# Designed miniproteins, single chains, continued (4), part 10

Each design is a single chain, and the fold is of that chain. pLDDT is the mean over its residues in the fold that is shown.

## One batch from the design tools (miniprotein)

Design m12312
Fold by ESMFold2-Fast:
Structure m12312 (fold): chain A 68 residues (1-68)
Amino acid sequence: SEAEEVEAWVRERLAELWERYGSSLSPEQQRGFRAMAGVLLHDVRTHALSREQAERGVAALEEEVESL
């Protein structure tokens, strides 16, 4: 389904962000990243986010991580 495809896409983007930035983050920042990622994944599953909404969520998380 589209919802399953959106969730898979989000999981792949979050894994890529973790691989790129995770080792550069402090333990507290890593906890923050995991919390934000968890909220986004929950919203995708529970609120059936559209692809566009999911893309905005990933972009917002990437901006937060890049600003650390």
Scores: mean pLDDT 83

Design m12313
Fold by ESMFold2-Fast:
Structure m12313 (fold): chain A 106 residues (1-106)
Amino acid sequence: KLTPEEVAFILRLFTKLALQRAKELGDEELVKLMEEISKKVDEFATALLNKDFEKAQKIYEEILKLVDEGIKRARERGDEETARFLENVKESLEYLFKLAKKVMEE
C-alpha cells in the first residue's frame, strides 16, 4: 500500500525526469511548460500531504489543462515529437494522480 509521501516522491521524480527530457529536445517553449507543470505538481504534492483534497483536485485540473494546451500547440506547429512526448506525460500523470486520489480517499 503506497503512502502519501511515496506518491509525492514518485510524482516529483517523474516530473524531474520529464523536464530533463524536455531540455534534451531543445524546445524552450516545452521546457517552460514542463517547469510550470513541475511547479504545479509540487503544489499538488503539498496539498496531498496536507489532506487538502479541494486544492489538490483544483491543481490537478490546472495541470491537465496545461498539458492539453501544450499538445494542441505542438500539433498546430506540426511538432509530432513534442505532441507525443506531452501525450506520454499526460498518461503518466493521469495514472499517478489516480494513485494519489486513492491514497487521499483513505
Scores: mean pLDDT 84

Design m12314
Fold by ESMFold2-Fast:
Formats: sequence, C-alpha cells, structure tokens
Structure m12314 (fold): chain A 115 residues (1-115)
Amino acid sequence: PSDEEIEAAILELAFAVSKAATESLGLSDRAEEDARRYQELLERLRTHEKNGDWQGVADEVRRIGELDADLLREAGRDERADGVLAGYQIIADGYRNKDQALIEKGRQLLLDTGS
C-alpha cells in the first residue's frame, strides 16, 4: 500500500473513532470524566502519529476500544461492546503491522456493530 492510502485509512479511522466515542459518551453517567479520558488517549495517539510510532498508535487505539467497550457494557449493550472491542483490536493489529486491509476490516467491523 502507498503512504497516501495509509493516510486515507487513518482519516477514515478518525471518523469511525469519533462516531463510536460520541455514542459511548451519550450513554455515560460520567460524561465529563470519560470525555477527558478520550481526549488524553487521542492526544497520545496524535503524538505517536506525528513521530511515526505506529506501535504507539496501535496501543492507543486499543485503549480507546477498551474505554468504548466498558461504557457500552455499563449501559447493558454487551453485544455492541464485544463488536466494538474486536474492531478496535483488529485496527490496532493493522497499525502495528502496517496492514491496510486489516485496518479496513477492523474499521468496517466497528461501523457494522453500530447498525
């Protein structure tokens, strides 16, 4: 895959993450605290992206997925939480391996569990 294709995949991931985070925060009784946790994880992710540290990006994607899943489970949405967590884990593996097909597969799974 080209660097341009990787950049496009990152932009699509950012959109999918924003949608999932908005859903999870809307279900939270601790919205301010949870929003702060998302902000911290996103700032770390951006720092890793800026430095070309794709393993660091993968680690932060995984942490965002764990936060989303925990909030969904607290709201009683266990099946959705499992799907979101699985999607984020696949995306994280894709970033770690620079595998665009795996990133796209995880992104699609993350979106499909929201329909």
Scores: mean pLDDT 73

Design m12315
Fold by ESMFold2-Fast:
Structure m12315 (fold): chain A 117 residues (1-117)
Amino acid sequence: SEAERIEEARRELEEALRRLGWEADFERLLAALEAHSRREGVPLHVLLRLTAIELRAIARAKEAGSKNPGFQYNSIDELIADVETLSPQLIAFRLLTGGREFLTPEEVAFLQGILAQ
């Protein structure tokens, strides 16, 4: 169901934020994602999973010693600003072109699916 997909994606997002030490801002980020979903008609579970993938890629890049990958955020506020202003397609394109080495094959397939819309 949609509720089950939202709950799964929400858990993935919370785990990704915890890896970056940003879990205290989870509710503020969730509110921004919910607002985007309502405004643009994008399914919430898609936005939650996209953001979780982006944060996991950033965490993997930092863990690998990458100092400034072109897709990283310096703060949660920069991420929230992108959630408020950018399309999911632009975020997916940025990850696939600048962060592909930090993505799993399953994450790549998900992002390619967003671009095909």
Scores: mean pLDDT 87

Design m12316
Fold by ESMFold2-Fast:
Structure m12316 (fold): chain A 65 residues (1-65)
Amino acid sequence: MEALAQAVEIAAEAARRVREAALAGDYDTAMKIVEETRERIAAIPGAEAFAEYAERQLREMLESL
């Protein structure tokens, strides 16, 4: 699988988990998922720039809830 495509899939699953945790009032878990997702994507060669972008998008989504 192409590095960027895998990173996008990881970010999409993380977005779902972050939203579920935030709606349950568990912001500590939501923030942990954001950090773990950034680290997972940053570990994929060629997806490092996308890791920062994904973190920003997940944080923005969390703050919009």
Scores: mean pLDDT 80

Design m12317
Fold by ESMFold2-Fast:
Structure m12317 (fold): chain A 79 residues (1-79)
Amino acid sequence: DRLEKLRKEAAETGDEEKRIEVIELETGIPKELVREMARAARAGEDRPELAERIAEVKEKNGDYELAEKIRKEIEEHKK
C-alpha cells in the first residue's frame, strides 16, 4: 500500500506535518481531510464519511479506480 508506506516513512522521522503535506501533494486531498484520516488511522477508527469525501476528491482528480474502490469498501461495510 503506497499511502501506508509513505505514512510509515514520515512516522519514522517523527514529522507529522511532512506526512500530511506529502499526502496532500501526491493525492490532492485537502490537509484537513488528511489530518482527520491520519488521526482515525492511528486510533483504529472507522470513519466512512471521511472515506466518502476522499473518494469524491479522487474522482474529481481523475482517479476513478481508487474512488470506486473506496466507495465499494464503504458499501460493503454497511452490509
Scores: mean pLDDT 70

Design m12318
Fold by ESMFold2-Fast:
Structure m12318 (fold): chain A 98 residues (1-98)
Amino acid sequence: MIKVGYVVEVTLPKIEPEELRKIMDEIASLLSEKGYVKLAEVTGENTIRFWTASREDALNAAKLIREYLKKKGVEAEEIRFYDAATGEEDQEVTEALE
């Protein structure tokens, strides 16, 4: 059994697959360097999930993701946070980024 704390799900506007993969790889590299994430996967044509160990790591990861996307001129359609144990969305973490 692998204990995962939080999942950060990022939905981007419709984007070329190569650009989506590049964005995922660059974000995953930044987050892994900071120790905030251990796994990143493309889960849809424009959706990426990052698995983090804690709510704090998820919040820090999401802030870096927003800063990275702003620098690239890409607006996320949605950034959502899920408790990996319950599968429930954490609205407080979502609101803390607005």
Scores: mean pLDDT 73

Design m12319
Fold by ESMFold2-Fast:
Structure m12319 (fold): chain A 96 residues (1-96)
Amino acid sequence: VSAETLLQVVAEQVGIPTFAIPSSSVSISQSNGKQELLDLLEEKRDDIISSLVAFGLSEETAQKKVQKLKNYVKSLSDQEFTELFTQAIEKEEAEK
């Protein structure tokens, strides 16, 4: 599944608008996807914060929302992560 689609699905769970998620050509694997997603969130942190600030949030609030997103991903069980991964696959198939 694409990292962009998976990030959008996860972001929706914590109330981050999907437009704040930067485009990505990276694919996330099911076997190590949780760590890959966390690494990508760290790489894209500043882009997400900038998008949220442009939306009208303070930088402090935007930083807290990104931290909440990272904490949410870290808290996911293997089963919960697999469910979100499946939702991302279904979303990609529905967009074709």
Scores: mean pLDDT 78

Design m12320
Fold by ESMFold2-Fast:
Structure m12320 (fold): chain A 59 residues (1-59)
Amino acid sequence: SIDEIAEAISRETGLSKETARKIVELRLENPQISTREIAEKTGVSQEKAAKALVVAYQL
């Protein structure tokens, strides 16, 4: 589920579960979304956005 993916991202990146959930939602709405766009929309660093996408992709 989205909540389980968000929890995994939060655990691996240190981001809040709410921010992690937003990243998952952005990826589901646009599978081609870049780490830069995620960073701009959520206020997180590109490094954390990239880590979040890797975690989400593995689940």
Scores: mean pLDDT 82

Design m12321
Fold by ESMFold2-Fast:
Structure m12321 (fold): chain A 71 residues (1-71)
Amino acid sequence: SAVEETKKMLAKALKFAGVEDAEKVLSWSKEEIDEYLKKLYEEMEKKGIEIPEKVTFEDLVEGIKKARELF
């Protein structure tokens, strides 16, 4: 499903970025992922990193669905 694929892609991206517990995302609910992303954005902003779009897990799932329509 698009939800499962999105979780796998997010886990791989976080692991590549050096997040130690990235694979935990695979067992999380949508709400838990959204809370994690919110905390991640807050930490990035505290370090002076500009975040143009604060995407949610639902936004990521919709992005995967749209990508599938293009291919």
Scores: mean pLDDT 78

Design m12322
Fold by ESMFold2-Fast:
Structure m12322 (fold): chain A 71 residues (1-71)
Amino acid sequence: EIKPPSEEAREWLLAFEKVMEALGRNEPAVLKAWDEVEKWLKERGIKPGDVLTPEETKEIYRKFVELLDKA
């Protein structure tokens, strides 16, 4: 069923835009952080195009942001 937009959806949109902007700049630190995320996804058997739950997506973004902060 169709649900109305929520504040949570707006927060995810902003986080997504920041991640895409960083990736678009092709900075070495950002690319390195993304490579680590890809390894983590591969270990869990997640493939490109798979339907992810909101909680799985949230965990992926959280891990990516943590890796970026350390890089």
Scores: mean pLDDT 63

Design m12323
Fold by ESMFold2-Fast:
Structure m12323 (fold): chain A 93 residues (1-93)
Amino acid sequence: SALEAEREARVAALRERAAEVQAALDAGEPEAEARARELGAEAALETLRFGAVEDPEGARRAAERLPAILEEAGVAPELRERYVAEAERILAA
């Protein structure tokens, strides 16, 4: 289905970016930690997107924890707001 193809493409893109971020961390790049936090947030959104279909209650609980997780991880406030808004959209279906 189109939804499965889109999910596979997003997961593949996240894996590619994870390899890039790991290389940046290994190289000691100044922004590597911030990139890792952003990638973690995007991976959490993909987990929510999958969970909203398979386990709506679990996905809702994960979304409730997301703001605190993003703040603890040091994700920039503007990005935190966008990720939280996307989580709400995912849960709204």
Scores: mean pLDDT 73

Design m12324
Fold by ESMFold2-Fast:
Structure m12324 (fold): chain A 79 residues (1-79)
Amino acid sequence: SEAERKELKERAKELLERARELVRRLMADPSATYIELFRALTVESGAYFLLKAIENDSISNEQAQKELDVLEAYLRALE
């Protein structure tokens, strides 16, 4: 549905903003390692491409939900 598609888009946008906030914090931390930064950048990239797939209608609602659940869980593990 249009409402479901809009909700998935907002979730992807929120995930991208959270990942970007984590990247900003790690970049400002002189003790952060390259691995920590690259892990956060990987989540940011995944969220960005998922958002673009939703916007371009190249992903189903079912697949978008599954991808969001995985990326959201991954980000929580990094926080």
Scores: mean pLDDT 88

Design m12325
Fold by ESMFold2-Fast:
Structure m12325 (fold): chain A 62 residues (1-62)
Amino acid sequence: MPKVVAELESEIPGVKILLTEEGEVFLEGPEGKKVPLSDVIQFAVENKKSIIEAAKELFGLK
């Protein structure tokens, strides 16, 4: 994973937003699983879900 320069708390409990030196955005789940935001967006589009619903499903959250 590229070097993280900023860490922010998301609207989803236990999910953090990570910003890298390259300007990439990742989401980190409560167990430390990291997913690129682009993958979350792709999952949301393919499954006709909101970004929040997609992130919750990818991290096994309700």
Scores: mean pLDDT 77

Design m12326
Fold by ESMFold2-Fast:
Structure m12326 (fold): chain A 62 residues (1-62)
Amino acid sequence: EIEKIAKIAKELILNNPEKSTEIRLAALGLVAVIKGEMTEEEAEKLFNVKKLMEELRKKIKE
């Protein structure tokens, strides 16, 4: 899953370079949640990127 997150984040950054920082933070937050380092709610509060984390998770499931 971590490799899929990196791949999807890279594609999103290439298509939306103006949002690169937000996309990177969303990917970092999602990776931390998958590793069990923090809860999804904690990551959303810390990085303030709830919508991008939801979008990344949806693309991973496709």
Scores: mean pLDDT 74

Design m12327
Fold by ESMFold2-Fast:
Structure m12327 (fold): chain A 75 residues (1-75)
Amino acid sequence: KVEELLEKAMKNGVPVRIEKDGSLIVVSGSLKENKEEAMRLLREKVPAAIVTSVTNVNGVPEVLVVKASREDILK
């Protein structure tokens, strides 16, 4: 589930944000090496979740932006 990915990021000390429209922002310092695993889990647990972008920002960790509905997270 998308929430499991969010909890994994938080456990590794990576800042995360949830938008009111169901967009999730995962900032991936420690998840940079585990990005493929995180995306695999997202696809398996929440098939309707869409990765909207992957961004590297100068001086900050890589950012994964995903969108999922509440219904898809609860399945």
Scores: mean pLDDT 50

Design m12328
Fold by ESMFold2-Fast:
Structure m12328 (fold): chain A 87 residues (1-87)
Amino acid sequence: MTQSATFTIEVEDAKAFIQKLVDEAKEAAKKYPDVVLSLKTELTDTSAKVELTARLDDGSIRTLTIEATALSDTTVELKVTVTTQPA
């Protein structure tokens, strides 16, 4: 099953927010190595994509994709997609 949601959020610095999103994803992968199967990150001047794949307790595989795009210096569009594959 795949679900997606798109949000527009106001931040103090869109570029810093996007960078922090990528940095936090990398730290999460280091903190939970037994759960996180893969992490893919893409970063540009105005966008980032984070794709994190994790194995859940029931053996299913969940992929979380976060796409962040700077619409202005203080506005970010955030698209979150969650895909779950059964065991």
Scores: mean pLDDT 81

Design m12329
Fold by ESMFold2-Fast:
Structure m12329 (fold): chain A 68 residues (1-68)
Amino acid sequence: LSEEEAEELKELAKKLAEEGIKISGEPLEVEDVEVDKEGKKVIVTFRSKLDPSKKYTLVIPAEKLLEY
């Protein structure tokens, strides 16, 4: 993945994660979004609004995001 592609994937993943939270109504917020260029995946970390010590991780293949 190029640097430009990594930046685009990071922004896209963040927007999709925020939209998903809004649609589902889950008490979650996006804490971090990382791009693994070698693994060609995006890692989104969510924090629980009910318990800030609890974090959840969603791993999205870059190929899936590029199809959107």
Scores: mean pLDDT 76

Design m12330
Fold by ESMFold2-Fast:
Structure m12330 (fold): chain A 90 residues (1-90)
Amino acid sequence: MIEEVKELLEKAGEEISKDIDNEEHYRAVMTELMREMVEKGIPTEVMSMAQLAINRVVNEARKNKLSQAEFKKLWDEALKELVEKLKEML
């Protein structure tokens, strides 16, 4: 489960990083991510935590006009923190 969540989030981050300022692209990636999480039986609490973390990173990246590389660094740090939190809860 944790490894599946990590892989799904790494894939979503890579896609969002290609066009950070594109709201339609972001929404499409998030819709697909949530769909895959539901199909894999990921708990609603985990999905909510992931969505909150993602929204914070994307909002910060857009606010500060981060490059793709800077975005990926922030995403990797947020994902690492989320994974550690999930290990404590599961």
Scores: mean pLDDT 83

Design m12331
Fold by ESMFold2-Fast:
Structure m12331 (fold): chain A 74 residues (1-74)
Amino acid sequence: MDEKIEEAERAGDLVGYMILRLEKDIIEKMKEKGLTPAQMQAILDEFYRNTSPLLPDLFRKYEAIMAKIDAIAA
């Protein structure tokens, strides 16, 4: 994970760098909330299904995914 983030940063791939950072945050939150492997995979699939190269759209998607994790954990 960290090597891929560093490689994206070196290559100047700012969008790829942000996607990898947000993925790390999503995975950490899912583990913290105790989601099953099936739930975790479904969340990651949804995050990647319509990932935008536009940072505002990417952040909006991230916020929606984080809210969905909270809803599953409730």
Scores: mean pLDDT 74

Design m12332
Fold by ESMFold2-Fast:
Structure m12332 (fold): chain A 93 residues (1-93)
Amino acid sequence: MELEVEISLERQPSGMVKVTATVRVLGEAGRVQLTIGVVSEKPQEVYTKEVLLEPGQVYTFTLIRKLEPGDEVQWVAQSLDSGVVKTAVKRVE
């Protein structure tokens, strides 16, 4: 199983940041554990979810947060079948 992960950050007119994190499975279907970490000045936030994904299926996670320049968003996808881990990291500008 192979995983593709991506994060996009979009600053809203309100000053809030829209975080869109995606994962796609390549090859065989399987269970994926997803973890999104939002490292802001304080407090830090971590969300974890398990999903079943089919080949070519894209799972999208979206959140809107007040993030400061220099804060970091980390998106981790781990295959529960193969143990393969893919990470995407985006820094707020």
Scores: mean pLDDT 78

Design m12333
Fold by ESMFold2-Fast:
Structure m12333 (fold): chain A 80 residues (1-80)
Amino acid sequence: SIPAKLQPFVDAKLLSESDILLAEKLSQNPPSDPSLVPLADQAVTLYQKLLQSDNPTVQDAIDLSVVLGLIDIQKAVSKY
């Protein structure tokens, strides 16, 4: 389920439910692929910042969305 603190960002289409699910999975099960580790660490850091902040910002949500998108691109490129 989506954390209540992040629901406004989902409603605004800045984050998807799948973005939040991916960030949670990365937090619990860090990837061992060296090409994904730096992006995963950045995504986890941004996700934790949003969860721990009393006033999460639109910019923090955008930054997380961008990094999660880069992870998807890196996964696609790493197959070639």
Scores: mean pLDDT 84

Design m12334
Fold by ESMFold2-Fast:
Structure m12334 (fold): chain A 81 residues (1-81)
Amino acid sequence: SRAELEAEQRRNEAAAERLRAALLAAGVPEELADFVAGLVRAFGLRAGTGAALALLRIAGAPEETLERIRAAGEAVAAELA
């Protein structure tokens, strides 16, 4: 239903905003934090973070950066549970 889609969109937006803030606090560059948050907004927290990690690994992002993104995603997931 429209209400279910709107609720999902609101949850994805809230998760994206929290994750973006967590990534910036962890020292992840703004452009990268925006990229990860954009995927979370589109696909949800778990799927969006997973897609971001896969794409960034293919692109050759440092393991330290990937670990910061993973840790932030896990922290936000725990906070929203």
Scores: mean pLDDT 88

Design m12335
Fold by ESMFold2-Fast:
Structure m12335 (fold): chain A 61 residues (1-61)
Amino acid sequence: SMAHQRSYVDQLLAWFRREALSMSPEERARARESLLAMIRQEYPELADEFAARLEEIEREL
């Protein structure tokens, strides 16, 4: 369901927000690109939303 997929995406974003605080810029960029590629492949309807929210997290770090 979309609700289940959105919940999973929310969990990934929460994980990234926590882990990014301890990552180098290079590690963070690699993690971001890997997550984006995965979501674009598995949940294409949520990909644009996911990308926008991920970029927002990066700007707030």
Scores: mean pLDDT 84

Design m12336
Fold by ESMFold2-Fast:
Structure m12336 (fold): chain A 78 residues (1-78)
Amino acid sequence: MEELKKLLEELYEKNYEKDPATVELLKSMVESEVSRGADLDKLIEMLKTKSAEEVLAELISEVLTRAVDAALAREAAR
């Protein structure tokens, strides 16, 4: 958690003036994923190796994939 929190603070400070909407959304999504028990090491690796826009796109893709999988599982369970 300490390293992830520090990376988020650095990302927020460096990118907020450039694109505040993307940074705010990214911070909110990372906090949501952490609350759900997401793999912290994976999140740290993404934040170190990818841009804010790339991390946001990947997190959105994961959320959408999970939503589709959940919908398909519900249909199969009917």
Scores: mean pLDDT 72

Design m12337
Fold by ESMFold2-Fast:
Structure m12337 (fold): chain A 77 residues (1-77)
Amino acid sequence: SLQQAIDLLQQAIRSAQNGDLQRASDLLQQALTLAQQGGAPQSVLTTIQGGRLAAQNGDSQTAISAAQTALRMLQQL
């Protein structure tokens, strides 16, 4: 469900803010899967994927920003 994707995005933001980018990347991947299953728009899916890649590359600020943007997009649906 989209609510589960929202919950995972919030967890990903907290993990990235705590410097746990591996956990943030895993949570973003789970959020991406649930957002896809919940029928989220392609713009949301692309944003989550961008955040996941940033987390995998050690870019915490980009990962946080992408997750926050995706969270806002989903909450406005």
Scores: mean pLDDT 89

Design m12338
Fold by ESMFold2-Fast:
Structure m12338 (fold): chain A 62 residues (1-62)
Amino acid sequence: MPLHVEAAQALQEAGLAVSFSREAMEALENVTDRSKIGDLIKYARDNNLKVIEASDVEKALG
């Protein structure tokens, strides 16, 4: 399963209604460590994001 699909499912399970930009999906597919999904969820929650951009993926996971 693509990592962005797993991340989207995890965001829904956390109660967050967030979408991904195309660039964010591409950035997330370059991530090999699935444990980073938790960091992305925290970043999205803390920043009240409606859309996750590539820069948000870099900030959350870098």
Scores: mean pLDDT 75

Design m12339
Fold by ESMFold2-Fast:
Order: structure tokens, then sequence, then C-alpha cells
Structure m12339 (fold): chain A 68 residues (1-68)
């Protein structure tokens, strides 16, 4: 389902942030931003932002832009 795909995307985003050396707090914020986007595209954008040096706010903005 789309909900399962979004959840997997959000978990992937959290994991990507952790692998990039982000704190657990930043990774959690990335996960929440991915879920709030409501789309797999938004979740992917949040993960990329988190992995590439974005904090939670940067991940949120990236997810919002991709979901539009």
Amino acid sequence: SKEEELERGAEGARRAALLAGRSEEDAQFTYEAALKSGTPEGADAAGVAGANGGDGEFSRRAAEAAAK
C-alpha cells in the first residue's frame, strides 16, 4: 500500500541520516519530515537531504518541495 511504501521510505530516510553521521535526534526529525510529506517522493527527498548534511529543518523543506 502507499502507507507501507511511505513508512519504508521514512525508515530509509532515518537510516540514511544515521549512516551519514547525523545524530539520532536529526535522524528522527528526518523520519518525521518524511512521514509528514505524505508521499514516497517527499520521503526520498527527506532522506537525501538528511544524508547530504541537512538538519531536520532542511529535510522538512526538501520533503515539502518534492511533495508539491
Scores: mean pLDDT 71

Design m12340
Fold by ESMFold2-Fast:
Structure m12340 (fold): chain A 97 residues (1-97)
Amino acid sequence: SDIDRQQQNVINRNRQIGNNIDTQIQNMINDMNRRNPQQGNDMRNYIRDNRNQISGDIVNTLQQQSNDADQRDPISGQQIRQQRDMTSNGLGIMMGQ
């Protein structure tokens, strides 16, 4: 059904957003290391230790919200997904921790 297809597409898109966040976090770690390795160590370790958890929480929240919207109103769910894809494309989420 269209609902099943929309749910799968939302899951796939949320995973892509999570991967983009992971890439941005890794770039931040690399930048810190290049500028001042000694001072960056504590920040690098904190970000690295919490990277997957932070990314996973964001992805899980987006999946849950999108899936709930699709179950209540497939049109609204698709609208939310499209808005996320166009507005954020991972960018706003990458910037917002």
Scores: mean pLDDT 56

Design m12341
Fold by ESMFold2-Fast:
Structure m12341 (fold): chain A 104 residues (1-104)
Amino acid sequence: SAEEQMELEIVKIGLETILRVLNAIKNGESEEEIKRIIEEGVRRLLEKAREALAAGMPKERVVSVVRSQGDRLIAALRRAGASEEVIEYARELFERMIREIEEA
């Protein structure tokens, strides 16, 4: 279905963001660069979430799928030994995005 396709696209963006962040950590990139990658991923997720809402996907389902991407990213950051500053930054960005989706 179109809803299932949009959910898969959100999941794909989340996974691509995790892979980019993990690669940056592995390569010893700065916290600023890691935060930039997270910001880009969150922006892409919000854009796709807005598209899904406009297409009639239930808000609760969009929030659930997006929240799952945030949980996976936070778990991946912790396993990779990212700083608490980076982890908290990611958490705050996802919480802000979820609020924007809920208010739409």
Scores: mean pLDDT 90

Design m12342
Fold by ESMFold2-Fast:
Structure m12342 (fold): chain A 58 residues (1-58)
Amino acid sequence: SPEQQQRDALVLKVLEEARKMIAAGESRERILDFIRSKLKDPDSLRRVERGVDTLLRR
């Protein structure tokens, strides 16, 4: 659906910015605060949190 496509685009954009924060050495707490400031939908928030945790394991 168009709504799912818009959510996917926002998730990718937020994850890209979170990736830059990880590369800069920002704490997980600060990254999560940033994500929560950008995403209000629980499903999108969970998806990005999983992505951040995956990136932090690399």
Scores: mean pLDDT 81

Design m12343
Fold by ESMFold2-Fast:
Structure m12343 (fold): chain A 69 residues (1-69)
Amino acid sequence: SMEEVWAEVEEVAEDFRILIKAGDLIEQKGRDEALKFATEELVKRGYSPEEAEERAKAIVDLAERILKG
């Protein structure tokens, strides 16, 4: 349904926003600050602390890979 597709698009868009901000934080303050930010944002979106940490690590790892080329 359109509602299911839109929810998926919103989830991807939010992950992308976290990814971009995490990249900025890695450059300015380092990985630990980026990981903290990403985890807190994912918890606010309704993920459990464990799920948020796992997803945040994936997002931050991707941000670091992009920054390193």
Scores: mean pLDDT 83

Design m12344
Fold by ESMFold2-Fast:
Structure m12344 (fold): chain A 63 residues (1-63)
Amino acid sequence: SLEDLLKELEKVLERQKNIDDIHAESARLQAELATLRAQRGERVKKALEDYIKKLNDEIKKLE
């Protein structure tokens, strides 16, 4: 489910406390978001955009 995916993404963020790893994960999720936009529409896009924003906020806290 989408909720299970988001929980897994949060665990990945907690494991990867390195700024470079978080940047790479954000880039990967943006690429996945672009793919999912074509396939599943606006709801999944919004959830992933919100999660990417969370990743970017975590990067900013580490800078």
Scores: mean pLDDT 75

Design m12345
Fold by ESMFold2-Fast:
Structure m12345 (fold): chain A 99 residues (1-99)
Amino acid sequence: APRKISPEVQEELKKIYEEADKNVEKSKKALEVAEKVAKELEEKLWDDKDKMMGAQIGIAGGLAGKSVEEVRRLARKLGLSDEAIKVAVEAHKKIQEAI
């Protein structure tokens, strides 16, 4: 069953993704890093929807310039598992280290 997400969390996600998109449009390096990290995580996590969602939030949060604590807070609000939250933190770190 699809997870029920509050309207406030949906709006926060939308804003993070919009800021990430703007930042990758401004930098070829940011786009290349995001595509590489996304592909590696999708290939590893395709059968785990929670971990895949964590990876997407970590990548988008990193690209949007959000702190690791903001990414962790958002992942918890989405009801992600502790393992998926760890994936979000790792994805955020990979984006921040490469940009």
Scores: mean pLDDT 77

Design m12346
Fold by ESMFold2-Fast:
Structure m12346 (fold): chain A 81 residues (1-81)
Amino acid sequence: MKPIDVPAKSTEEIIDHIFEVLDINGDGKITLEEIEEFYLSMGYSEEEARKLAEGLLAGLDLDNDGVITREELRKVWLGEK
């Protein structure tokens, strides 16, 4: 899967799309490992996937707990993403 062209209809739709791909358990949370796996599935190398996942986590993990929730994603996208 390679969801590069995501519809920018609303922040919630973007978040739903991301979680649909990454949140296999349906618990409303994604981990650093799930983000890395997502980038690997898009054709990035292990090194690139790790850097991208760490960068995304640093921007989205507002509580610094190593887990991204729907609320954290919403806050980032609302602020110009």
Scores: mean pLDDT 64

